Designed miniproteins, single chains, continued (2). Designs and how they scored, part 54

Each design is a single chain, and the fold is of that chain. pLDDT is the mean over its residues in the fold that is shown.

## One batch from the design tools (miniprotein)

Design m5856
Fold by ESMFold2-Fast:
Structure m5856 (fold): chain A 70 residues (1-70)
Amino acid sequence: MEERAAKAAAVLARRLGERAGLSEEQIEAAIAGQPLSPENRARLEAVAEEVAADPEKTKELLEEARAEVA
């Protein structure tokens, strides 16, 4: 059931994009498979790295994303 995983990944991508200061249009374009600009990619990578450094926060975000697609 890859459909649920894809939806959860999209929710997670939106939350990370919001934290990185990306616009809704940029986040939706990235979810649709369009490449991010180098600046927006760097911001997203920095936020992802910060979240990954906190295992508890990473777990919370993943659980919230899964709950949102239930």
Scores: mean pLDDT 72

Design m5857
Fold by ESMFold2-Fast:
Structure m5857 (fold): chain A 100 residues (1-100)
Amino acid sequence: HMEEAQRLYDEAVTLARAAIAMAEQALNDIKWAKENDPERYPEAKERGKALVDAAEGFIKRARELASRVAQLDPELAAQVNGLISEAEKAVEEARKAIDE
């Protein structure tokens, strides 16, 4: 029971952190291209969109896992929900860069 909550929590945390990394990579690549390689800026946005789409998939899975954690351990669920919120903000910032 406790081991199940911890495993689901660990998986959700891994997915949320991966989503943050993907969104931040997309944002950094787009910003770098805008400043240093303007001719590749459109290409960087297309690549960033693929990374952000993948990150949104990871966030969705992390939320599903967090809901299961909440049934077993609400305190652990609160912790991973905080990390999911950070991932959502990172995705939002990357989306803004893609759409400009």
Scores: mean pLDDT 89

Design m5858
Fold by ESMFold2-Fast:
Structure m5858 (fold): chain A 86 residues (1-86)
Amino acid sequence: MSDSEIFAKFAEKLKELAETNPEVRELLEKSQKELEANADDPEKGMEIELKTLEELRELAEKLGNEELAKLIEEVIEIKKKKIKEE
């Protein structure tokens, strides 16, 4: 599966989970506020994004959504790999 396909599936599953689970929505809103506060700091933005993905993975596992948890893990790995290769 291509990186873009992984991101597309992640976005779909995350949207579904956020619609039914307020805690997921709250985490996304908090992350968005932190990203907006650090919009001019790309390094800080990457740290916030990675931390949010790890917290989302834990929530997905807690909620029994192993498919989404696995997708989040793949997204985290793609982001970490990109950082290591640059």
Scores: mean pLDDT 79

Design m5859
Fold by ESMFold2-Fast:
Structure m5859 (fold): chain A 100 residues (1-100)
Amino acid sequence: SSHMDDLLLNALRGLDPNADGKIHPSVAAELEAKGIPIPSADRTLTADLLGEYLEYYALKEKDPAAQKLFAYYDKDKDGKLSPAEKQALFDRYMALLREE
């Protein structure tokens, strides 16, 4: 994996500590309290959720790894992740989980 792939896995460890593509139950309530919506009762990760999580940690928490990932995936450099950029983030994360 590249350095950015390592940062992606590490930055999302708090969202998906089991690396199974699902939000950990103990994290779901905390994310909702931060204004990050949980898309379904089965807690399955989505492109929108991963994008919002990365934006939150990069822009509000100012996490260094999240900031580097956000800058990398923000190809338009508009300070927001587009649906296509969120999909690219999600597709890469899911591919890394399958590599294990």
Scores: mean pLDDT 77

Design m5860
Fold by ESMFold2-Fast:
Structure m5860 (fold): chain A 97 residues (1-97)
Amino acid sequence: MEEAIEHLKRGFEAADAGNAEEAYKHFLQATKKLIEEGASDEEFAVHELALAVGLVTARNQGRDDIAAALEKALDVHVQARNAPSKEEALKLIDEAM
């Protein structure tokens, strides 16, 4: 649980520093930790909301590289959350890295 939040924070720190690639990697690691730890639907929803707010903010600031990283991370997050099994969710995340 703490590891997922830490990766989410590091993702936004990398985004603020202008490092889209590192931000994307941390956002995927955050989603991976939620899956591995068996996070609740509420915990997934909170992370999804944070990514969505980050995406809107990046778009409004004209940060196209950061917006693209957040959009791709959010897409992977939603797909992983809706995967039919934990194994399929983890495979989807690993293939997206």
Scores: mean pLDDT 86

Design m5861
Fold by ESMFold2-Fast:
Structure m5861 (fold): chain A 97 residues (1-97)
Amino acid sequence: LEERAREAAEEAIELLEKAAEQAKKSDKGIGNQLQALANTLRFSLEKGTLSPGIMESLARSAERLAEQAKKIDEEVAELLEEAAEKLREAARLLEEL
């Protein structure tokens, strides 16, 4: 359902923002990339432009950054893996609609 997709996306934003704050302390480049992802998702929610393709693209970006973060900060990687799962769930729910 659409409301469940929005809720999953909102939780993903919280996880991405936490990961960005923590990553900035270790690697400013990764932190800035995570902040950009969180901002993109937040703006998509505000504009009502949620799409399965956008959610899948963001999930893939989060998974890619999680792999990079594992070498720098394992907690950031775990937050990103959880965010990617929430984004994939949101994409799946949106595809059904």
Scores: mean pLDDT 83

Design m5862
Fold by ESMFold2-Fast:
Formats: sequence, structure tokens, C-alpha cells
Structure m5862 (fold): chain A 75 residues (1-75)
Amino acid sequence: ASYNPSDKVYKLGDTLTDPVLLQFQAAFGLPVDGKYDAAAQAAVIDFQREEGLPADGVVDKEVQEAIHRALTSDP
């Protein structure tokens, strides 16, 4: 199924309301509390480097799409 990410840009201190981003917190062993704190930002930066995206810790539309693709992949 196609993922249609929000045009919202998530940065340090924001609330994560997207279910895919909550799933990302679970996948990285973070509390699934919807808070984009320093630990979540560090996990996003590591993910951005793995995907070849700018490692700025900002979850824009492109990062949201990349996270969805990674989380829906079979191991």
C-alpha cells in the first residue's frame, strides 16, 4: 500500500502523531510516547545516515517515507 506522509516537519521537542513514527520508536526500543526527544532524534540521525539522507535529525516528508519503507520490509 502507498504511504502518504504528512507535510509536517518534525524536529526536537515536537509530538509524533503519525502511526509510522510511533512504530519507529518501538523498533528502536524507545518509549512509544509520541515525543521527539534527544534519544529519538539520535535514532533518526542514525537512520538518515543508513538511508543516505541528510543527517540533520529533522523528520520531513522524505524521511517519513523512508521510515515507512524500512519498517515494512521483510527481514
Scores: mean pLDDT 75

Design m5863
Fold by ESMFold2-Fast:
Structure m5863 (fold): chain A 75 residues (1-75)
Amino acid sequence: SHMLEEILSELEKKLEELVKKFEEGEITEDQLAEGMAKVVKETIEKYKLSEEEKEKLERLALSIYMQKLARHDAE
């Protein structure tokens, strides 16, 4: 769905804002994980997404989280 692509783009933007706060030392890893989970949940509720669409959002968020966290765990 074309609408799903825009929702995924909005989600990615919000997740990147949380990642930036983590990179700047403003929040902890736990706060980053909690913040990301909250943003995903709120996006699902806002757009009344189906189970299939929920899985796509959760998968994207996990991929972003894992990619950014792994890079910032490096000294």
Scores: mean pLDDT 78

Design m5864
Fold by ESMFold2-Fast:
Structure m5864 (fold): chain A 104 residues (1-104)
Amino acid sequence: SIQQILSQIQALMERLRAAQPDARTFEDLIANATPEDLANLRQLLDLLEQLNEQKTPEDEKFVENSLIAIAIDVGMSKALLEELRDMVKGGRLDALRAAIEAAE
Protein backbone atom coordinates (compact mmCIF):
# COMPACT_ATOMS: atom_id res chain seq x y z
CA SER A 1 0.00 0.00 0.00
CA ILE A 2 1.00 3.67 -0.35
CA GLN A 3 1.10 3.99 3.47
CA GLN A 4 3.53 1.05 3.75
CA ILE A 5 5.80 2.57 1.06
CA LEU A 6 5.78 5.95 2.86
CA SER A 7 6.69 4.24 6.17
CA GLN A 8 9.64 2.45 4.52
CA ILE A 9 10.77 5.73 2.89
CA GLN A 10 10.67 7.45 6.31
CA ALA A 11 12.87 4.75 7.90
CA LEU A 12 15.43 4.99 5.06
CA MET A 13 15.49 8.80 5.20
CA GLU A 14 16.09 8.67 8.97
CA ARG A 15 19.03 6.25 8.47
CA LEU A 16 20.57 8.36 5.70
CA ARG A 17 20.14 11.58 7.71
CA ALA A 18 21.75 10.01 10.81
CA ALA A 19 24.67 8.66 8.73
CA GLN A 20 25.31 11.97 6.90
CA PRO A 21 23.87 14.90 8.89
CA ASP A 22 25.77 17.51 6.79
CA ALA A 23 24.63 16.24 3.35
CA ARG A 24 22.53 18.83 1.47
CA THR A 25 21.88 17.01 -1.84
CA PHE A 26 21.56 13.43 -3.12
CA GLU A 27 24.92 13.97 -4.86
CA ASP A 28 26.45 14.69 -1.41
CA LEU A 29 24.79 11.54 0.01
CA ILE A 30 26.25 9.41 -2.81
CA ALA A 31 29.74 11.01 -2.72
CA ASN A 32 30.19 10.25 1.02
CA ALA A 33 28.28 6.94 1.05
CA THR A 34 29.37 3.70 2.67
CA PRO A 35 28.24 0.48 0.94
CA GLU A 36 25.32 0.39 3.42
CA ASP A 37 24.38 3.99 2.51
CA LEU A 38 24.45 3.10 -1.22
CA ALA A 39 22.15 0.11 -0.57
CA ASN A 40 19.78 2.37 1.41
CA LEU A 41 19.82 5.02 -1.37
CA ARG A 42 19.05 2.38 -4.03
CA GLN A 43 16.17 1.04 -1.91
CA LEU A 44 14.89 4.62 -1.43
CA LEU A 45 14.88 5.18 -5.22
CA ASP A 46 13.09 1.84 -5.75
CA LEU A 47 10.41 2.87 -3.23
CA LEU A 48 10.01 6.32 -4.83
CA GLU A 49 9.50 4.60 -8.21
CA GLN A 50 6.88 2.26 -6.65
CA LEU A 51 5.16 5.26 -5.01
CA ASN A 52 4.92 7.03 -8.39
CA GLU A 53 3.51 3.86 -10.03
CA GLN A 54 0.88 3.18 -7.31
CA LYS A 55 -0.47 6.72 -6.74
CA THR A 56 -3.75 7.67 -8.45
CA PRO A 57 -4.48 11.21 -9.73
CA GLU A 58 -6.74 11.70 -6.66
CA ASP A 59 -3.87 10.64 -4.32
CA GLU A 60 -1.19 12.73 -6.06
CA LYS A 61 -1.28 15.83 -3.84
CA PHE A 62 -1.69 13.75 -0.65
CA VAL A 63 1.32 11.57 -1.58
CA GLU A 64 3.49 14.60 -2.44
CA ASN A 65 2.51 16.43 0.78
CA SER A 66 3.08 13.27 2.88
CA LEU A 67 6.53 12.62 1.39
CA ILE A 68 7.65 16.24 1.88
CA ALA A 69 6.27 16.29 5.46
CA ILE A 70 8.30 13.12 6.23
CA ALA A 71 11.45 14.70 4.75
CA ILE A 72 10.92 17.89 6.80
CA ASP A 73 10.40 15.86 10.01
CA VAL A 74 13.61 13.92 9.29
CA GLY A 75 15.47 17.24 8.88
CA MET A 76 16.28 17.11 5.16
CA SER A 77 17.73 20.29 3.64
CA LYS A 78 15.72 22.64 1.39
CA ALA A 79 17.73 21.40 -1.62
CA LEU A 80 16.89 17.74 -0.79
CA LEU A 81 13.20 18.70 -0.45
CA GLU A 82 13.28 20.28 -3.93
CA GLU A 83 14.99 17.17 -5.39
CA LEU A 84 12.29 14.98 -3.76
CA ARG A 85 9.54 17.13 -5.33
CA ASP A 86 11.14 16.50 -8.75
CA MET A 87 11.41 12.76 -8.03
CA VAL A 88 7.70 12.50 -7.13
CA LYS A 89 7.03 13.81 -10.67
CA GLY A 90 9.39 11.18 -12.16
CA GLY A 91 12.36 13.54 -12.63
CA ARG A 92 16.00 12.87 -11.63
CA LEU A 93 15.44 9.15 -10.79
CA ASP A 94 17.38 7.73 -13.79
CA ALA A 95 20.33 10.12 -13.24
CA LEU A 96 20.53 9.26 -9.52
CA ARG A 97 20.30 5.51 -10.20
CA ALA A 98 23.23 5.84 -12.63
CA ALA A 99 25.22 7.81 -10.01
CA ILE A 100 24.59 5.13 -7.35
CA GLU A 101 25.64 2.35 -9.78
CA ALA A 102 28.84 4.30 -10.65
CA ALA A 103 29.67 4.59 -6.90
CA GLU A 104 29.15 0.84 -6.19
Scores: mean pLDDT 83

Design m5865
Fold by ESMFold2-Fast:
Structure m5865 (fold): chain A 79 residues (1-79)
Amino acid sequence: MEAAVAELIELLRRAEEYIQRKDYESAIELLERALELADRAAAHPLAEAARRTALAAIARAYAELGEEEKAAAILAAAA
């Protein structure tokens, strides 16, 4: 799953750039795509770490948008 891992890393990197710009909606969209790739690459050693990183970032983005219930639901999914 080399192509999926490379795309996953790029999505996480771009999402972090959007978070730094306070464009949380664009960040969430990219992070949700990263979660889909991590789920498809579940057998890969990096998939679980990437999934947790994406979930934590989505939760943070929702909290910054004032969507505290959505943030809490995402954090529960990360456990």
Scores: mean pLDDT 79

Design m5866
Fold by ESMFold2-Fast:
Structure m5866 (fold): chain A 74 residues (1-74)
Amino acid sequence: SLEELRLELTALAVALARINGESEDVIERALAGYSPGERAQIKALADEVIASLSESEIRARIRALTAQERELLG
């Protein structure tokens, strides 16, 4: 779904922010619009991404999902 795609995109963005040394306070403020449960899910997905993908693979996945979001929005 569009919501699932946007959560994955947000998790990929959080993963890149952590790789770039952004503080947890900055990440928390960026996620302020999400519920506590959604924030926990996004962080868990970001941890999985960091464990599984290189930075270049994360960037490639962001490009692919952004293109998919554009198709879904028309």
Scores: mean pLDDT 83

Design m5867
Fold by ESMFold2-Fast:
Structure m5867 (fold): chain A 81 residues (1-81)
Amino acid sequence: MEEEARKLIEEYAKKGSTETIARLNALIDRLKGKAPEFILEAAKAVAKALLEQAEKNPEEVDVEEVKARVERELAELEKLL
């Protein structure tokens, strides 16, 4: 699941940070009802892959925007779990 989450986000990184974050949220929704620690770990793994992909392809995505969005979404997720 973590590998699939990472791969999914990497696929959408080139389409822009907004779409990538939306896919991350959809994935988190699918994982609701699982152990909270598993959901958080999966989200963090996806966020790390998203940031890595953005840094490698700065011409296709706004790295600073991706970082800000990822930090905000993870903080929000942590508050919900």
Scores: mean pLDDT 62

Design m5868
Fold by ESMFold2-Fast:
Structure m5868 (fold): chain A 77 residues (1-77)
Amino acid sequence: SREEAEEAIREAERAIREAQRVIRERGASLEALFTLGVAALLLGMARLLLSKGDYEGALELARRAKELAEEALELAK
């Protein structure tokens, strides 16, 4: 549903912001920066699909963006 996609996008946005915060405080490896970059790209695509009414596509990309942001957070050193 639209509501599930919007919530998943909000969760991905929060995860990306947290990863960005930690990277600013601790620094980052190239791997962490690349992973965060891919997460941000997928979030942008999720927002585009949401705007086009593709709620299932938006949900899938937003969930993947959150997973990658959480991975980037773990990689941040």
Scores: mean pLDDT 88

Design m5869
Fold by ESMFold2-Fast:
Structure m5869 (fold): chain A 55 residues (1-55)
Amino acid sequence: GPAEVNIAIQAGEALAKGDTEEAEKLLKPVCEGKTPDTCDDIVALAVNVAMLLKS
């Protein structure tokens, strides 16, 4: 949903800045409360956002 997408974008921005700790902190609660598939999708989105911001 929109909340998960916003968290993924924020985590991706943190990853692009090299702030891995903040990215993990943002993603961990989402993964803990969701299905494995939802967690995988959110992590994949965050990584893709980070790659786009670094290019």
Scores: mean pLDDT 78

Design m5870
Fold by ESMFold2-Fast:
Structure m5870 (fold): chain A 75 residues (1-75)
Amino acid sequence: KEANRQQAVLLLDEVIDEQKLSVEEAKELITLLNKAFESTDESQRKKYIDQLIEKLKKAGVSQEKIDEIRKLLES
């Protein structure tokens, strides 16, 4: 739902600032987040969620924050 998207965006903005990610990295993460919420196909949505989670792990984001974002995307 819209509320979950807004909360996920705020959390993503928080981790971007905390990890001092580049503008390019931030754009990639935000794009994947939006594609996950906009996808009507479950298979495609899962693909974008998996890609987002993998990029967050590679960027050094904590497992706790990753799990919180994932739950919002899967709700």
Scores: mean pLDDT 81

Design m5871
Fold by ESMFold2-Fast:
Structure m5871 (fold): chain A 68 residues (1-68)
Amino acid sequence: MPSLDEQLLAVVRETLADNPALAAAFDARLANPGASIEDVVAGTYLLLQREDPEAAARFAARVRELVA
């Protein structure tokens, strides 16, 4: 059973697959050893809000379902 962190990272990766233009910025967050999962999730949401508010809403909904 994947951890919550692994499930959250999977949602981030799926978001990257749907938004390849954002992939480099998301990878920078994922590769940063100082970034917590909370930071990665929050950063992903903020990036999505700037680029595509609808994608941000979908991302937030998926995260909410995972954390339920």
Scores: mean pLDDT 72

Design m5872
Fold by ESMFold2-Fast:
Structure m5872 (fold): chain A 95 residues (1-95)
Amino acid sequence: SEEFLVRVRLTFLIAGISYLGKQFNKEIEKKALEMAKALVNKDYEKLRQIADELFKLIDEEIAKETNPVRKKDLQTLKDGLRAEIEEYEKLEKEK
């Protein structure tokens, strides 16, 4: 189903953000793991709240990142996560 594929893509994006966060900022890692828990529990209100907090932390890391590869990776994961959360919310409204 479309919902299943969105959840799979969200899981991989969250894992990627958690991996990058572990290298630079423990709060990003922590928020990514909290987001994964909200996704498993199908708590999309909590998922959106944590995503907004995580986007803010990622923006702060992007602003201070000097390595162009890491900066691009953070931006790509952030943009992908935002798009998949918007798609997940759209699918939940269609129920």
Scores: mean pLDDT 78

Design m5873
Fold by ESMFold2-Fast:
Structure m5873 (fold): chain A 53 residues (1-53)
Amino acid sequence: MEEDRKLLEETIERIKKSLEANPNASPGLKRRYERTIEDMKKGYEELKKIEEK
């Protein structure tokens, strides 16, 4: 669980750095990255709830 959380945080950080490295990224690309980050966080929270149940 802790390792999965760290991996998730590292992945999110990489995505954010990619966005910062591409300031000219299209609105569609930015939206895709934002959705990916939200989906990853939501998925992790849902898994945590299920496991604690």
Scores: mean pLDDT 73

Design m5874
Fold by ESMFold2-Fast:
Structure m5874 (fold): chain A 109 residues (1-109)
Amino acid sequence: GPVVKVEAPASVPAGGVAVGIGSCTGFDGSKYVCTVVAVNEDTGEESVGGGPLAPGGGGFGAAGIAGLAAGSVVRFIGGVVPKGAPATLEGVKKYAVALDVGPPTVAVA
């Protein structure tokens, strides 16, 4: 079945960019996409990204949030989602057939 793994740094400099990367395998790329959502827990800002299919029938996605105030926390959720599902946190949570929640990234002064 489909498998998702999300990786993100534990910290980034304030004013920098927090980027999470999701790797997805075991899914039909004609019906599903590998999607990562980044969420700023302080502001509610969401960013979403998918990526191209990797060699061997996998896929990956990446999402990032820039301009982070010191102490901001960004969370990353990766999912294998049906094509046409909303590209949002709620869409991934509702429609993903497999998902992973990455460790939080904290912006440090």
Scores: mean pLDDT 81

Design m5875
Fold by ESMFold2-Fast:
Structure m5875 (fold): chain A 119 residues (1-119)
Amino acid sequence: MVEERIKKMKEIIREAAELAKEAGDERAAEQGYFVAGIPVEELSEYLKEALLRFAEHAAKAGEPAGIKAVELVKAGDEEGALRLVHEWVQKRIDEEMAKLDEEDIKEAEKEVEELRKEL
């Protein structure tokens, strides 16, 4: 049942990303697609750079995934670093979405409906 809630929330976020794209907010659209689970191969250069910067900050905070990603970049394996950070961030997104209840999902649906009305 948790899997179904995560899937539904990602669908809502994807709809919000589509609306942001229609409104001309390309950065909000890219971020929304990322949270909705876009593959690492489809990430824009902006999101790839953002993930690598996030990994550097995580490494400074002592996060093992961040430390490993920084080591991979230094070794010339930027693709390996991006895949590791992407997988780690997506797992954290899924864990946060798993904490959401039915009321959180209903609130997100209402926000997307309000965005549709603004178009």
Scores: mean pLDDT 79

Design m5876
Fold by ESMFold2-Fast:
Structure m5876 (fold): chain A 79 residues (1-79)
Amino acid sequence: LSSEAWARISGVVLRALAIKPVPASTKLSPSDPAKQVLVDGLIEIMEREGLLEAAKALRELSKKDFTISDLLNVIETTV
């Protein structure tokens, strides 16, 4: 990932935390409003960067309870 892509990812995470200010280890359910901002924003960034495998992994994670740390780990392992 480029430094610009990482800056955009950080912005999406900060926006989600503004909706629900919780530690990165806190589980977010699929129905949580913060999930829509976080997951949809990250998937858009991954697809824009051509990282289709990372986008697929994020879509699968979005169907489960997850933490912000889980999302970042998926991005780090699939790019």
Scores: mean pLDDT 70

Design m5877
Fold by ESMFold2-Fast:
Structure m5877 (fold): chain A 100 residues (1-100)
Amino acid sequence: SVEEILKKAEEEIKRLVKEAEESTDKEKQQELILEVSEVIGEGLEELRKNKASKEEIIEFVKRLRELLLKLAEESTNPFVKESLLHLAEILDDLAKKLEE
């Protein structure tokens, strides 16, 4: 279901962001943030393969953006915070294009 795909993505993103926050290695932080973007991409691909509606895809993107903004606000690591805000901006742009 769409909700199961979303829940899995949210849980994986939370885990990856926590690991990035706890890391002192910049290269490891970069790898973990890249994995966050991959989780989002995999979720979108799974939704498309399962014939999710345009509206369901938009909702998925908006809910993940909301999560990224919340995690960015809670972050004390400047690199992690800035990376999450950048990903949230990409998702906002994607949602707007999908609504056209």
Scores: mean pLDDT 88

Design m5878
Fold by ESMFold2-Fast:
Structure m5878 (fold): chain A 91 residues (1-91)
Amino acid sequence: SRAAALEELRARLEAEAATEEGRARLEEEAARAPAVVAEIQALLAELAAELTPAFEEELADLLLEELRRTGSLLAALEALGALLRERLAAR
């Protein structure tokens, strides 16, 4: 479930934030995230007419699964951006 996945992610991020190396990685990702978020927002605006509840759930599930798999918000956001670009290119 999403709740279980989020709890697992929270525990993982807390464990990572407890180390110097983990904190440095999280800070670096936080610095890069705004640019990727801006690109995703632009892509979502282009796909707005195609956003159904089912598609939104697919995007959320992809984001959570990538975040759970990699432990990297930046990697998860980049994967989301790639999926959105692929959807636009497939028209």
Scores: mean pLDDT 78

Design m5879
Fold by ESMFold2-Fast:
Structure m5879 (fold): chain A 99 residues (1-99)
Amino acid sequence: SVQDFSRSASNLSRNIQQAQQIDPQLADQISDSVTRLVDAMMNRDVDSARRSADVVMSYISQISDQTLSNQIRQSIRDTVYSIGVLMGDDRLIQLARDI
């Protein structure tokens, strides 16, 4: 739902802001890669979305704070799932499960 998307996007934004306090460069890389992921999903380019998700996951793995890393991963998973549901695309929904 739009409400689920709004909530997950808000949680993601807050978690990225927290990462900004720890590692600004890495936080910017995560933010940029998430933007590319969302753009690919909105364009219904599942293959590009999958590649973008791999890039996002690579940056998340570099976060030294494991709790924050897990929170960002969950927020991205929830956001991807919500977009997949809103777009009615089972492939995008499955992409969320791989995150």
Scores: mean pLDDT 85

Design m5880
Fold by ESMFold2-Fast:
Structure m5880 (fold): chain A 68 residues (1-68)
Amino acid sequence: SPDDQRRAEFIRRLGEAIREVYDDKSLSKEEKIERLVERVRKWGEELDLPPDLTQQAIDGAVTTVEGL
């Protein structure tokens, strides 16, 4: 379905962004979190995702970076 395609694209983008931020040794943990949150919010709006999905992705990304 179109919803499944948008969700799959969002997951793909999130995975790439996490990897990019993880590999960037010039960024602090705080800067990594800020960049991921900003990107996720933008993609949530662009892909017209439910706010709950966008928030869950933000929470997951923050947890991932905090574990670094």
Scores: mean pLDDT 80

Design m5881
Fold by ESMFold2-Fast:
Structure m5881 (fold): chain A 104 residues (1-104)
Amino acid sequence: SSEDRTKLASLYAAGSIAIAGLDFATRNARRKPESLDLSMQSAANAKEAAAGIVEDARKLGEESEDEKLSREAFEFADRTEREAARLYQETQRVVAEQKEKLES
C-alpha cells in the first residue's frame, strides 16, 4: 500500500540517521581519546536505535500484502542489522585500542 511504502521510506531515513550515529561514535573514539566512554555510550544508543528500526522493518515485511515491498523491507532490515553490528564492533575495537595505548 501507499501507507506501507511511506513507512518503509521513513524507516530508510531513520536507519541512515542511526548508522551515521555509529560512524560518528567511531570517528570520535579515534579523535578524542579523552572521551572514550562517551563515544562507547553514543555507539550503544545508536545500535539500540538501529535494532528498533530493524524490528519495525521486519514487522512491515511480515504485514505487507505487497511481495516486492515485503522483500525490500526484509532486505533493508538484514542490511541495517549487519551494518550496525559491524560499526558497533569497530567502535569497540577503536575504544579498546585507545585504552590499551593509555595504559601502556
Scores: mean pLDDT 89

Design m5882
Fold by ESMFold2-Fast:
Structure m5882 (fold): chain A 68 residues (1-68)
Amino acid sequence: MSYDELLKETNKKLAEAGVISYIEDLLTFEMILSGALKTKSMKELYEKLEEILNSEDPAEEFKRLLSE
């Protein structure tokens, strides 16, 4: 999966779960997630997004990561 595809799929799943409103601009979405998850690199953000997307409950995993 490409980074852009990972961003799009994560955005869709979090919006469908009602955790966020769907953010059409992927750069804006990346900036918001990077800030919210307190990531320091693109690699760290990618790894956290994979954890969210591959979890049984992406919304709960996202909330867990936000509490760090």
Scores: mean pLDDT 78

Design m5883
Fold by ESMFold2-Fast:
Structure m5883 (fold): chain A 75 residues (1-75)
Amino acid sequence: SELEEKAEKLAKHYEETLSPKQLQILRDGYRIEIELLEARLPSADAKTQEKIRERIELLKMLIEKLDEILKKIEG
């Protein structure tokens, strides 16, 4: 999917440009962003809910890819 391709390209760019510590901070920041977005979902209108769900999906894909990168660096 276009979303998966976007996540793959972003993760590769971050792997090439960021230190391991910066990758950890970015990953942790994305986890916090997901929690904030999930907390916003019940109060949002339908259009905003759709955008929030799309953002959460992208962030989850990015976290998974960043975890794989960090696992290779740390292992």
Scores: mean pLDDT 87

Design m5884
Fold by ESMFold2-Fast:
Structure m5884 (fold): chain A 102 residues (1-102)
Amino acid sequence: MEEVKEKAEEFLKAIERYLRSRGRPLTDEEVERVAEAVLQFLKEMIDEMKKLGATKEEIQEFADEVLERFREILLSAGADPETVERLVEKLKEEIKKYIDEL
């Protein structure tokens, strides 16, 4: 469980560094591409948490924390707020469905 949280922190820090290294605001296409990478990463972490005996509630809490931090990172990197909110809501829906189908 702690290993999964550390991997998530490292992944989010890597995204933040990448996005902050840009000399300009993010495009909607760049935001969508990064969101897809976050979705794939979260699915992998969810699978690992389930193998470690985590409850669906614990997994959902973890996923929500990661997605909220991701939203903050995108907004701080100058992404369009409406695009960010739309994508984060879509990610939350897809992740909730994935967890429910575990």
Scores: mean pLDDT 83

Design m5885
Fold by ESMFold2-Fast:
Structure m5885 (fold): chain A 68 residues (1-68)
Amino acid sequence: AAASSAQIDEMFELAERIQKLVDEKKTPEAKELWEEAAEVWERFKAGELSADEALARLRELLERVEKL
């Protein structure tokens, strides 16, 4: 199914928050988590992940960055 505009907006917000924390943490681990977030976006655009799956992964990545 196609992603809703609300789901797309939340994905952008989560990616922006992850990027901000990665820039603040400045660790190799944070950089790897940002690369994982970019891969989630690419897989979503390729139709390999649903919006719900992409959102779940981005939320988990945000929590992992916050713990660094």
Scores: mean pLDDT 82

Design m5886
Fold by ESMFold2-Fast:
Structure m5886 (fold): chain A 85 residues (1-85)
Amino acid sequence: MKEREEKIKKLEEGAKIAREYAELLRELSEELKKLVPLYEEQAKQLEIIAKGARSGELSEEEIEEALKEYEELKKEYEALKKKLK
């Protein structure tokens, strides 16, 4: 598989994680529900970036920047899930 295809899959996974994060926050408390739109917008942006990466419209630097955002999001989500265990 091409290296770019693996990076695109990670960006698509990041969008899914952001969607799941938003749903999790919605269930935790009324106070945290105000953060749901933030993660829904993050999911939308990662979906747009993944589409641009697949079409070849994005530079490698832009893709690497988005992957950094994905890794940070994944770390935050895993940390939150561990606290809820």
Scores: mean pLDDT 81

Design m5887
Fold by ESMFold2-Fast:
Structure m5887 (fold): chain A 76 residues (1-76)
Amino acid sequence: DNKLEGLEELREDIERLAEAVEAGEVSLEDALAGLERGLESLEPLLKDKDPRVREKAREVEERLRELRERIEERLA
């Protein structure tokens, strides 16, 4: 399923972004913008008719929100 594959890729992208943020390789502002785009892309998947897609999308959403909160704290 292309949706599940996309969610797996997004999860990997999030982990790479988290590593880049910790290493100081990406600006906090750019990282935050990327996370917001990721959350927007999840919106239709969170409402998907397939419960597996919804469950995976929720997992990815939780990780995105965790990282966003950490970045927002560092920007404050």
Scores: mean pLDDT 82

Design m5888
Fold by ESMFold2-Fast:
Structure m5888 (fold): chain A 99 residues (1-99)
Amino acid sequence: ELESEEEIEERREEYIEKAAKDFEEFLKLPREKLEEIYKAAKESDSDWAKFMLPYIAELLGEKKEEIEEARKRKEELLKNMKPRQKAVAELVEEGWKKA
């Protein structure tokens, strides 16, 4: 992220709308594609994969235990994020909630 926390807050609506659109496109994907993405995200060590994992698991109707494990991994990630990264993540999550 190249933007400051202040710049991110000034673009709050833009981040939320982008995240909402991205999540709406995600919801339009056939189950088979969501399963492919879920498998790739589980095997990925990227921060974004860990962040997205609980949402994909919930969309696929995974076991509550597996969803909860994914949510815990995401929470641990958020605790260790720099303020700027966390600000972006919070706006993205707000957008997904809006979608």
Scores: mean pLDDT 75

Design m5889
Fold by ESMFold2-Fast:
Structure m5889 (fold): chain A 85 residues (1-85)
Amino acid sequence: SIDDRKTRVVFAMRMTVDAYKIQGSDQKIIDMMNQLINAMQFNDVSSLDPFLQQVYNDIMKDIRDGRPAHDIVTKATQRIQAHVA
């Protein structure tokens, strides 16, 4: 189901955040990823800025299109990294 795929994406994003914390990655990237995780878990996009709202909408589209969770998370992470660079 869509909800099952969404749950897998949230899990994969949380694992990526944990890895980034261990690696000492940019706190801005970690903060933005956590905002997306919260928006997905609580179905609340009201606190997202326009950039993160676009990333969220693309994630939800990719989930509906049946893309693998790892590919979705990799794409979202790369967009966030490019945005904060």
Scores: mean pLDDT 88

